# Designed miniproteins, single chains, continued (3), part 19

Each design is a single chain, and the fold is of that chain. pLDDT is the mean over its residues in the fold that is shown.

## One batch from the design tools (miniprotein)

Design m8673
Fold by ESMFold2-Fast:
Structure m8673 (fold): chain A 61 residues (1-61)
Amino acid sequence: MKEAEELVKKGEEAFKAGNYIEAAEYYEKAAELYKELGDYEKALEAEINAGMALIAAAVSK
């Protein structure tokens, strides 16, 4: 549980730094861990954040 929260924070930090691919990777790992814990709502939130990071990476050429 704390591990998934830490991954979300790392994703946020990477996103702020402009490292969108790295941010997406952290959010995807957090989503997988939340799913294993049965927290599907937080897993979905992390998946959405990962998708947003990938979109940011694609448009930030």
Scores: mean pLDDT 83

Design m8674
Fold by ESMFold2-Fast:
Structure m8674 (fold): chain A 102 residues (1-102)
Amino acid sequence: SAEVEALLARFEALAAEIGDLAGRLVDLLDTARTEADVREAEALLAELGALLEEMRRVLAELEADPAVPPEVKALARGVVRDAEATLETLRARLAELRARLA
């Protein structure tokens, strides 16, 4: 249905944006040397967190829709779990960077 297609398109767009932003944050963390770099990384991490919360809201809409096949719901849950794991890894990397600069 057009409604399911719109939800899936929104979910895929969020996944792509999260992927791009996570890549930018990884590059920043790999080269970070200053407190200004740490503040920029914190801002990007906050933006990633906000996108992940939006992705969770779209997942809830997909889960609630009986027209969405169970296999699609399972794949969407997997994408959210992978994004959550990535965010946790990036938070740990930022904490380690902060500890090294202190």
Scores: mean pLDDT 90

Design m8675
Fold by ESMFold2-Fast:
Structure m8675 (fold): chain A 65 residues (1-65)
Amino acid sequence: MATFLVKQGEIYYRLGKYEKSIEYYKKAIALDPNNAEAWRNLGIAYEKLGKFEEAEQAYAKSEAL
């Protein structure tokens, strides 16, 4: 399930729907908080929205895993 949610987030990210991609990455993290890929992709999506503080926090979490 978490892998499916990450894949859905990636699809929305490629469509430029960054808010929806963030929603799906957060759902993936809720199911698997140790999913480093979901945290990294969350950071990338936050950067696209100019949310650099949130992006940094997500990257730090991904790197710590």
Scores: mean pLDDT 84

Design m8676
Fold by ESMFold2-Fast:
Structure m8676 (fold): chain A 77 residues (1-77)
Amino acid sequence: MKEEVEREFKRATEEARKAIEEGDLEKAREAIREAYRKLLEKRRELGEEIDEEEAEKKIEEAVESELEAIKKEIEKK
């Protein structure tokens, strides 16, 4: 399970990186957001109690953080 989620997240990060390189920041954000939402669904599947409102807020924070990290790597050259 964790391995599957990690694989999906890596795929989404690669898609986001390509989107940023193409100048499509919205696609990059959506790819990262989708990966986090899948992670939340897997946690809910395991019976973890998830505050949807708090989770959505953390997802948006994580999306912006990941976007900035990838963008900085691309801007280096």
Scores: mean pLDDT 75

Design m8677
Fold by ESMFold2-Fast:
Structure m8677 (fold): chain A 117 residues (1-117)
Amino acid sequence: SLAERVEATRARGLEAVDAGRLDEALAAVRELIELAREALERGDLDTALRALRSALEILQKLLKLAKDEAQKEEIKELLKKLLEVAKELLKKAETKEQILEAIGLILRVIGLLIELE
């Protein structure tokens, strides 16, 4: 299922960042963003939220490990992609809980993008 793929990708990404395998962790973030888009297309907002939250968690950890401006630029581009998917999710959100989680994600991503300026 998509939810199982999200959890497996999150686990791989977190293991990769903890092991200092930055390229593998970035690949997991890219996969989570694509899984979030697929979940949104299917109307599975809870799985999309989980995927975006997982991607953000990995990106926050990657920012602490980023050694140079090229790595920071890759993280910045992924944060921008995450933000666009989170905005689409907010437009489709139907429950109070989904709306609040989507707004929370958007605000956290904007905060990180400001920090990268």
Scores: mean pLDDT 89

Design m8678
Fold by ESMFold2-Fast:
Structure m8678 (fold): chain A 82 residues (1-82)
Amino acid sequence: MPKPLSFRELSPEQEEKIKKAELEALKGSSLEELEKEKEELKELYELALKVADEEAKEKLEELYKERMKIIEEAKEAIKEKA
């Protein structure tokens, strides 16, 4: 069976849906788990920066900030439920 999206990048609409799904999953986590996620994300970002070209660095910073925003939104949602 053909797989039309196997080697293609996600559309902005698909990225938005994934971000919403991730936020919902993270809302089920503890604050301690979310802090660990932030630490792991920072390590991955630092590693990526070491191999990135100058042009790629701006895109990596943007992606890192977006992911951090999702984690922070999940933390805020957990605090509001307390």
Scores: mean pLDDT 70

Design m8680
Fold by ESMFold2-Fast:
Structure m8680 (fold): chain A 82 residues (1-82)
Amino acid sequence: SEVETLREGRATVTVDRGTGRVVGRVGDFELVLDIDPSKVESAVGAILRAIGEQLQAEMDGDADRALLASLVLRAAQELTQR
């Protein structure tokens, strides 16, 4: 399967197109999303979770976690359009 790595600042996101797995890390924080390519609801759920995580990070004032959640959201959106 095709594996791609995105990096911005201290945040790293790994995207596995074959499995639909998105793994984001910054420091000790890890965010994992699984997108089942056979289920539209799985893709929608993953995107909504990423949005919720970004909003929570913004409310907590955690800029690194917000950046990570934003990158994970972008990766999830790109996977659903492939």
Scores: mean pLDDT 79

Design m8681
Fold by ESMFold2-Fast:
Structure m8681 (fold): chain A 98 residues (1-98)
Amino acid sequence: SEEEELRRLAERGRELWEEYERTLGPRLEEVFAFMERVGEKYPEAKALLDAHLQHKAELEEEARRAEEESPLRGEVYRGEAARALLTGYHMLLGIESE
């Protein structure tokens, strides 16, 4: 059902958020410092990072709005926001490793 699919997506969103909290959350200051260093050296990478951070912010706003109607939808958007930050971070790791 649509409700069961939404519950599965919400569970996936929670798993993404929990992974973020375990991997990046405790290191956020380190992660952002790394992002700033790479962005200073590679302005094109900073533009891509800024796009990922903007996408994360938009998804967090959607999560807040969705949560008022459906906590499950809020969880889905929160998971996608976590994914946006993870994607941006991994992109910069790839650039720095070259």
Scores: mean pLDDT 76

Design m8682
Fold by ESMFold2-Fast:
Structure m8682 (fold): chain A 61 residues (1-61)
Amino acid sequence: MEEKKKKYQEAVRDYIAAQIDYVGAEIGLELGELTPEDVERARQRLEEAKKNYEIAKKEYE
């Protein structure tokens, strides 16, 4: 039970961090500090974090 709760909490934190990173990457691209490849990497991380979040949530509930 504790392991499922910990996985869920980690997945929630990772998903939030990935959302922040993705927004930051888009802003960085607009400012000319980042490349389209940086935005694509952030998007992929966000998609992975979302999938992990949904799995962890289902296992916790």
Scores: mean pLDDT 83

Design m8683
Fold by ESMFold2-Fast:
Structure m8683 (fold): chain A 54 residues (1-54)
Amino acid sequence: MKKVVVEFKMETEDGKIENVSLVTDEDQLEEALERLKKEYNFKKIEILKVTPLE
């Protein structure tokens, strides 16, 4: 399975922007982002960059 580094912005309910990096499998990327959104109660997630991990 291919690993990727995903860089994304998350916007909190208070309007604060957090820049986050996550290492995950390519096939699990969408599920990982949805799980984070629910777990941290972020309003919005914007994907900035996806980089394949060596």
Scores: mean pLDDT 75

Design m8684
Fold by ESMFold2-Fast:
Structure m8684 (fold): chain A 73 residues (1-73)
Amino acid sequence: MEELIELARKLGEAIRAGDEEAATRYAEELGKHAKENPSDFALLVLQLAAREAREAGLERTAELLEKHVRELS
């Protein structure tokens, strides 16, 4: 849980900075953690991150997060 929250925080910072490279790396790691520790909370975190990435115009990051959401749904 703590690691998931920390990854989400770093991902959010990268998204707000417009750093697609960092955001993509954190999105991959967040998805991996969510798959290893599946929960409704992990799914919610991925959904919120995907929305933020989409709104910020980070299309690659949003697509990765949306894929992880689909795989956990």
Scores: mean pLDDT 83

Design m8685
Fold by ESMFold2-Fast:
Structure m8685 (fold): chain A 75 residues (1-75)
Amino acid sequence: SPRAQAYLEAGKKFLEEGKYREAIVAYTAAINEDPNFAEAYRLLGEAYEKLYEETGDPSFKQKAEEYRKKADEIE
């Protein structure tokens, strides 16, 4: 969907800028528009991995693994 793509592109821009929390919000919006959007789940996992690297919070590592697994299941 064009709206899901727009959210994905916004998320990629936030990720490029190091705005990982904003990227997570954008990718989550993309998934809400298109629940089968494997690329959005993959990039959401990447954003959570970056947030884990910044914070050391293991909950973000778990989220990254969950979303990467979901992307693999869809693809």
Scores: mean pLDDT 88

Design m8686
Fold by ESMFold2-Fast:
Structure m8686 (fold): chain A 92 residues (1-92)
Amino acid sequence: GAASAAAAEAGLAGAEAGLEGARTGDVAKGAGGALAGIGALVHAEIAGGGEAGRAGGRGGLAGGLGGVRGDVAAAEAGLAGARAGLEAARAT
């Protein structure tokens, strides 16, 4: 549903910010990405975003934490998870 797609899109944005933070050494961008991922998870839980919305939010959190750590591989894995969540939300 729309709530699932919205949560997954927010998670993806967080993961993208996390990857940028990891690549540039910008801890604040990584932290912002992690907070966006947490917000997406909360939104998915409250608004009924389901598994796809939660997957997007988890990806955003993982990507953001990768950004804080300067771990590009972890941030890329988070981004891949967030993209998969968004694709699932759009398919169903």
Scores: mean pLDDT 80

Design m8687
Fold by ESMFold2-Fast:
Structure m8687 (fold): chain A 60 residues (1-60)
Amino acid sequence: SLDVRSLTPEEFRALLDAIVEAMNEAVKEAKEKGLSVIEMWRLFADRAVERERELRARLA
């Protein structure tokens, strides 16, 4: 996983933006599919992993 301690302030802002985007996507998908709150949290976790991978690729 991405090491938070190695991030610059700019990279840390990008990480925060990625977290917000992952949350918004999970909420949208959960609403569209009529999912439970627990299923929404699982989607958020999956989206957060995807966003970390995207951020890591951009920082490489």
Scores: mean pLDDT 76

Design m8688
Fold by ESMFold2-Fast:
Structure m8688 (fold): chain A 94 residues (1-94)
Amino acid sequence: MPTISVEVDKEEVKAGETLKVTVTNHGSTPVTAQVALLDANGEVVKASEPKTIAPGGSATFELKVEKEGEYTVRAIATDPAGNSASAEKKVKVK
């Protein structure tokens, strides 16, 4: 089963700033990871390109947020066997 964590460089950012999201693969297999930014209604407002993360490795994703609000950063990772894991972090844009 894939095991990932998600971290953000800042939990509060200004509108128009770039949010840096780091996804770490704690599993024993490579995973394909993608990060989505969800608004307060759970709608995806931004999504990253997928990246492959090696076992024990990390990848940084950049998301630019144009509107103020409460958001959820969701990382989804899929392993070669088709198992998926997700991790979430809340961020505020002001």
Scores: mean pLDDT 83

Design m8689
Fold by ESMFold2-Fast:
Structure m8689 (fold): chain A 91 residues (1-91)
Amino acid sequence: LPPESLARKSPRTRIVVETADGKLTVELVETADGAAEVTIEQETKDGKKSSGVGRARHGATSSAGSGDDPARAAALAEAARQAAVGVEALR
């Protein structure tokens, strides 16, 4: 499937964070079904790179939907946490 088609249906957000552990890149994809997929790429202080993927589901709001969604925030945090744990467990 072409990436534009997925981007239209599933908005993508990329955040790069510099931390004491090195550099963290977080990519978020949300589906219309209320599922969120988080990809985390982590570079450790010694220069090693690892990546992990987490997925969680939240309820999608119908017509007015991107303001007060604590379930969405919780799902995103859970997916990100799973991805981070996966990165550590891989090594």
Scores: mean pLDDT 62

Design m8690
Fold by ESMFold2-Fast:
Structure m8690 (fold): chain A 65 residues (1-65)
Amino acid sequence: GPAAGPEEHRRLGLEYARLGGEYAKQGKYEEAAKYLEIAADHFRKAGDLLLAALARHEAEQVRKM
């Protein structure tokens, strides 16, 4: 289908970041990192480069746990 617009990518980024946080709370660090990386990609596509960098950083920190 057609690519989502920036607003939709931002909403998806926030949703996947929240899901990543929930997996991290459950000790599922590999899945948490995966969802945080998906969030980072959505934030990048939304043009929210700071949110993208933060989500990627959180994914790296979670992988270290």
Scores: mean pLDDT 87

Design m8691
Fold by ESMFold2-Fast:
Structure m8691 (fold): chain A 60 residues (1-60)
Amino acid sequence: SPEEIERLRAQIEAVSRQIDQMVADAERRGVPVDADRLERLVRELQELTEELRRLEAAEA
């Protein structure tokens, strides 16, 4: 549905921003990024992106 696609896009943007901010904050503080949390967020982003691709293909 258009609403599900919009929700997924918003969530993808939110997760992407969270990853960017986590990396930027780690660099600003001069500490290593939390690799476990980063890996989980990247995996979540990949899963959301794949679901979006599937839904967009179904709507076409």
Scores: mean pLDDT 84

Design m8692
Fold by ESMFold2-Fast:
Structure m8692 (fold): chain A 102 residues (1-102)
Amino acid sequence: MKEELLKKAEEARKKSEYLRKAYENLKKAAASTDKAEKQKLVEKAVEEAGKVGEETEKVVREGGEHILSGSNESKAAIIMTSIGLLYIGYETEAEVYRRMAE
């Protein structure tokens, strides 16, 4: 049904938006020199990621922990790249479902 495809497009679009917000907050956290600001930005990123799903929240939380600790910069960069690719993936999925409904 056309309505079902539009619903899937909207769900994917919302996931992309939440994950983009998570990515932006982690990017700001990585750039921040204020420990309190860094922690608040990571918490916001985890909250937004939780709206996408448990596995996404887990990945964003791991990325945030590496940003807060500063102990593995390469691991943080890999996780950030993975999050960026995932929100683009959901954005593409939303567009595909929307086009299929036309």
Scores: mean pLDDT 82

Design m8693
Fold by ESMFold2-Fast:
Structure m8693 (fold): chain A 74 residues (1-74)
Amino acid sequence: PIVISKDEAIAALDQLRAEAEARFRDSNPEVAARITAVVDATKAAIRAETDQARVDAIFAATLAEVGALMEEAE
């Protein structure tokens, strides 16, 4: 399983959001908006979580969801 600290997870999600915005803002603004919403919700969930295994699970699930959204945009 993926093991990641809260700070690392949040930083990775912020980077992913920035990349999605840069790539899809003009070509697929709906996908950019969905990815931004998913990232914002996930960051809030990670900040509220006290269990490291749940942080890892939330992060992994979000990467899968964002990956699916990006695949749909291609």
Scores: mean pLDDT 79

Design m8694
Fold by ESMFold2-Fast:
Order: structure tokens, then C-alpha cells, then sequence
Structure m8694 (fold): chain A 68 residues (1-68)
């Protein structure tokens, strides 16, 4: 497994674990923005950044759907 793939899996698991503890769509949207800001601040590779943001959006939307 590539280093990029390991990083994507780690962020996905972090969102799943944190999201499962949150009780509202507003809290999940805040979590999404926090992770995106973190990626924008720390990641310099534009391709890796795009893949990380895509994972953040996908995993956060999955958690939001569970609350609907």
C-alpha cells in the first residue's frame, strides 16, 4: 500500500470515529471544515491535497446521511 493510500485511510478512519460521536449535522459540517483547513495548511502536494479533501467530503457526507 502506498504512503498516500495509508494517509487517506488514516483520515477516513479519523472522520468515521469522530463523526460517530457527533449528534448534529452542524457538528459534522464543522468537523469537515476543520479537516479541510488542516489539509490546506499542512499538505503541499496538490494531488494529495485533492484526494484528502475528496475523502473528507465523502466520509463526512456518509456520517450526515446516518443522521437523516
Amino acid sequence: MSMVQKRLEKIANSIRQTGSQLKSIAQLERMKQTYIEMVNATEKDEKVKAEMIKVIEKETEAQIEKLK
Scores: mean pLDDT 81

Design m8695
Fold by ESMFold2-Fast:
Formats: structure tokens, C-alpha cells, sequence
Structure m8695 (fold): chain A 59 residues (1-59)
């Protein structure tokens, strides 16, 4: 899958949000729109929404 690293902490502010810490690796499951993706945390196994601007693509 497409692997990305969180460039900053993202808190779980709503039920659909993916909580991550800076440096966590996530797999993008679905692109929701130009600003948001549905991703799975490889650290926790949780699935949720996170802004694309919080993620950096891994090589």
C-alpha cells in the first residue's frame, strides 16, 4: 500500500478522526477529497480520517 509518515501530531477530535503522533507510519486506504484521506495507522491498527497535509509520502 501507499505508506506515509505523520509530520505532526493529529488528535482524535471526532469519531471519524485518525489519531497519530509525529513520526507514525500510516497506510492510505482511500482518498476522500483533495484535503482528507482515510488511512490505517501501522502503530495502532486504527482506521480514520486525517488531512493529507499531516502526511509525507515515504520513498
Amino acid sequence: GRLFRAVQDHPKTGPEDLAVRKGDVVEILEVVDDEWVKARSLETGEVGLIPKSYLEELP
Scores: mean pLDDT 82

Design m8696
Fold by ESMFold2-Fast:
Structure m8696 (fold): chain A 81 residues (1-81)
Amino acid sequence: SMAEEHIEKAEELVEEAERALAEGRAREAAELAEKALEHAMKALELAETLEEILRAIGLALRAIGLLFDAALMDPSLREKA
């Protein structure tokens, strides 16, 4: 489904953001996490099943957590984002 495509994209972007953060690339991690959140929110909008809804919510929460962690690593991101 359209929701599944956005879920898959959000999953990929979350994984990339986690790697960027682990490598100390806070700005890149934040940009990837923002894109992941956008895809997760779009998936939630398009979701037709409870499974899709729960997966989209889970990805959105992970993306928000990554944005928070990136901002802790580079506080200037809170002013620019």
Scores: mean pLDDT 87

Design m8697
Fold by ESMFold2-Fast:
Structure m8697 (fold): chain A 100 residues (1-100)
Amino acid sequence: SEKDILEEMQSALEEIKEMYKLAKELAQLAEKTGNQEDIERALDTLELTLEKIKKFLEWAEKNYPLLSKEQQEEAKKIVEEVKEIEKEVKELLERVKKLK
């Protein structure tokens, strides 16, 4: 149902937020230690987060036309929040790469 699509979008946003929170914590640890293993763990988590975001945005674009106008407005807000996280993840990824 249309409600299930929006609920799935909300669930995906929460998963992405949790992954990004972990990625930020790992990036902070990598910056503090300069340890190769900490840097690699942070990079892997950031890259996994970007892959999840990419898959979500592709899925959301495909399913967006199936939503009512009211649900489309709510879905747009979720997509914009995910795009903002994507930008922050990309910036953090470039910052952590400089630690190599």
Scores: mean pLDDT 88

Design m8698
Fold by ESMFold2-Fast:
Structure m8698 (fold): chain A 83 residues (1-83)
Amino acid sequence: SAHEQELRRKLAEASELLLEGKYEEAKKIYEEILKDPNASDKLKAEAYAGLGEIYEKEGKYEEAKEYYEKALELDPNNEKALL
């Protein structure tokens, strides 16, 4: 759907912000996806995995693990959470 394409575009934007070290900006976009009632479980899993990666890069490993576990609950095949 057009809405799913927009959410996928937001995920791509957040990933680019992660590469730039703009963690707070990336977090806001992932949180927007998670608050969207029309986001699929797969899209929410990708947003949780993105938050996990941010916390991992910040050295917050326990929080990172919790987000990766949430991602895997929604999508057991989420590649980022399985790394």
Scores: mean pLDDT 86

Design m8699
Fold by ESMFold2-Fast:
Order: sequence, then structure tokens, then C-alpha cells
Structure m8699 (fold): chain A 74 residues (1-74)
Amino acid sequence: MLDRAQEEARRFAEELLEEFKKNPEIPFEEVMRRIGEKVREIVEREGLTPEESERVSQAVLGPSREIHEASPLP
């Protein structure tokens, strides 16, 4: 179900970003890569369409974009 997939991806991203806040030695690029891998895993597991995959990615991108916007470049 798309709704659950979006929530799972969003929660994973939020948890990973909280870890990044506590451990800033983790490169932001690594955090983003792990988020992307998780989204891909969810899409493959749930058999989502390209449109649904995009919505899952957008749900994750919100929190990620907010952090990037606060610090546009390292």
C-alpha cells in the first residue's frame, strides 16, 4: 500500500537524520545514499509503479530538503 510505503520511508529518513544530528561525522552524502537505497528497497518489495515510487521519494525528500536548505553547501 502506497500510504504505508511513504510512511515507512519517511520514518526511516527521520530516524537516519536524527542519527546524523547526533553523529555529524557521518557525511550527509552517506545519509542521503542510505535513504535512496531504502526507498528503492521499499519500491521493489511493494511492487510500486514509477508514479508511486516518485511519491515515496517525495515523502522522504521533504525532511532531507529542509536540512539541505538550512545548510545549502558544507
Scores: mean pLDDT 70

Design m8700
Fold by ESMFold2-Fast:
Structure m8700 (fold): chain A 85 residues (1-85)
Amino acid sequence: KLEELRKKAEEAEKAGDKKKAAEYWAELAELYLEEGDYEGAIEAAKKAIELDPENAEAWRILAEAYRKLGDYEKAEEYLRKAREA
C-alpha cells in the first residue's frame, strides 16, 4: 500500500538509515508506476536517489516513468545512470 510504504520510508529517514529509506522510496515509486501515476513515480524515485544515488532501481524507475510520459531523451539519460549506479 502506497501510504504504508511512505510511512516506512519516513521512519527509516528519521532513524538515519538513508539506504533503507531509499529502498522504501524506490518501492513506492514502482507502485506508482504500476498504477500509472507517472508523476508520483518520478517524485518518489527522485527522493530515493537523493537519499542513495547508488540505488540503481530508483534510476531505472525514473527512466521508465519518463519513457511512459514520452520523454525518451530523459529516459535514456536516467537508464544510463542506472547502469553506472
Scores: mean pLDDT 84

Design m8701
Fold by ESMFold2-Fast:
Structure m8701 (fold): chain A 64 residues (1-64)
Amino acid sequence: MNPLEVLESIEDPEVRRRALELLREAIRNRVPREEFVRRLRELGVTDPRVIAAALEIYDAATAP
């Protein structure tokens, strides 16, 4: 499954929206990887598969 589709599989639409906004902010502002993961968990994203998918997109966008 592509990483974006995994993020879109988040059941709560508000958590999904906030997770996608956080991902865009983390990429744009070069938020540290550990801080990005911490903030995802604070939003309620606790599924390690979803965190892994978000990190895959983050890593690809921040380390070309």
Scores: mean pLDDT 80

Design m8702
Fold by ESMFold2-Fast:
Structure m8702 (fold): chain A 78 residues (1-78)
Amino acid sequence: ATPEEELAASARSAYNSGNAAFKAGKLDEAAKAYAIAIQEKPSFAEAWNNLGVVYEKMGKLDEAVKAYEEALRLDPNN
């Protein structure tokens, strides 16, 4: 596998873990998992958007805005 394929697989795994934690109401765990997905794939717009939702639910509004802005920058048509 290429380094890009390996990072994509790792990011996808972390993103799936974040989704599972978020569905379970584990906001801190979800935020950490989405942050890992972003570290592996900084262009992962969906992970940025979901991190924003998690921060918003945690009351971390400044962090939520920054995450949403990055998601919009990466995917301005959605």
Scores: mean pLDDT 83

Design m8703
Fold by ESMFold2-Fast:
Structure m8703 (fold): chain A 107 residues (1-107)
Amino acid sequence: AAARVELVAKEEFTANGKKVTVSIYRVTRADGRVSAAAVVRDAETGVLLAAASASLDADASGSGTGGGFTVVVEAKRLADGRTLVTASVYDSNGNLVAEVTVVLEPA
């Protein structure tokens, strides 16, 4: 069985003179479990800089570091069964430089 990957949010930011894209994906695994993945890419080259994932089965977080950035993905279950997913991108000094938020329907 193949994993399913769906782009649910994408935004472009300028951080320290560098244009980056932050994309949030819903990833459905072969076993039916669902996660959110956040990916930071260089907007001009498309090169992957940093990535992180978090489970959508509960409140969860994950982080990843690369290309001078740290991305943190937080998944928070809402009272109505939807999940709030926030991808926060920090520079090498720990400054918040980008944030993308999306609300996902139940898995």
Scores: mean pLDDT 84

Design m8704
Fold by ESMFold2-Fast:
Structure m8704 (fold): chain A 70 residues (1-70)
Amino acid sequence: TEEEKEHLKEILEEFKKRVELIKDKLSEEELKKVEELLKKMENAKTLEEFYKYREELSELVSKVQEKLVS
């Protein structure tokens, strides 16, 4: 539905903002991976695909934050 489509856009925009906050802490490889996952989320054909890539991106962000605390 259009409501679901708008909700997915909001989730994508929220993740883009979160990435922007840690962008300067990412290596070139990590930044490339984050950009790849964001593109996959944007181009996802199903809700299942979207949430799969969202989970992968969330994991990557968590690992980066863990390194910063260490």
Scores: mean pLDDT 77

Design m8705
Fold by ESMFold2-Fast:
Structure m8705 (fold): chain A 83 residues (1-83)
Amino acid sequence: SAALEAARATLLTLLDWMARAFKLSPETVERLRAIVDEALETGDFEAFKKKLEELFIKELGMSEEDARATAEAYVLAARSVLA
């Protein structure tokens, strides 16, 4: 649907900015894309949030606070365009 395409575009734009800002490896970018695509396919945004938080903490070295805030922003963006 157009709403799903808009959500994916928004999340991929945020991912691109993050990849540039944090100089993410291609492998980390691929994992983030997979997490985004799974969330849009299943509609499980709670699992989406948890997977993003874990990735940001373990692979990017984000604090727990920053990881939660960043994951919440992605979930909010996805939910906003799917409403």
Scores: mean pLDDT 78

Design m8706
Fold by ESMFold2-Fast:
Structure m8706 (fold): chain A 80 residues (1-80)
Amino acid sequence: DPRAVVDEISRKLGVPRSKVARVLRVYADLVERGLPLSLLPRRWASDDVGVDSSTARQILELARSRGVDVDQLRAAADTV
């Protein structure tokens, strides 16, 4: 269940579900569009996401550690 991934990360890191979803959506969008991943820290720190790069990397690593691919990350983000 994609929602369960967002809920688990939110609880474990103390980050709101909306911010977890936005971090994952940014990553999925860049990968799906073939855009440079070097854009990730700036996009994550933007006013519409508002997550520092260290916390955002922890969110992404926790999601990926669950064996979640890019399509599943996008689906998880879309549940919020």
Scores: mean pLDDT 78

Design m8707
Fold by ESMFold2-Fast:
Structure m8707 (fold): chain A 55 residues (1-55)
Amino acid sequence: SSDEIAALQAEIDRLGAELDRQLAGGTPEDRRRAQRLADRIAGLVDQLNALEAQS
């Protein structure tokens, strides 16, 4: 549904902002957190693309 697509876009935007913050930190811990966030974002993007293809 359009509401579910909008919710996924908002979550992707939120996690993208957090990813940028972790990348700005520059420590190995920040890089590990950034990788986990990138993986999560990739999963949500795949879910968003699947919903858009079926809508």
Scores: mean pLDDT 84

Design m8708
Fold by ESMFold2-Fast:
Structure m8708 (fold): chain A 66 residues (1-66)
Amino acid sequence: AEQAAQARADALGERHLPTIKEANEAIKKLDELGLNDLDTLARVSELVAQGKSADEAVKEVKEWKA
């Protein structure tokens, strides 16, 4: 049972690896622009979770702040 749960968690982790990397890249780019408030970070995390790339998440956050 625990072995099956671990295998499922590993498969889920592999699916989320690109999302985590994109989120970190987007956060880094937004920090360089001075957009590092909690609301901006929350919005970028939602966009990346929806499958957006770092560049697309940054663009949408900038449009949302406009």
Scores: mean pLDDT 69

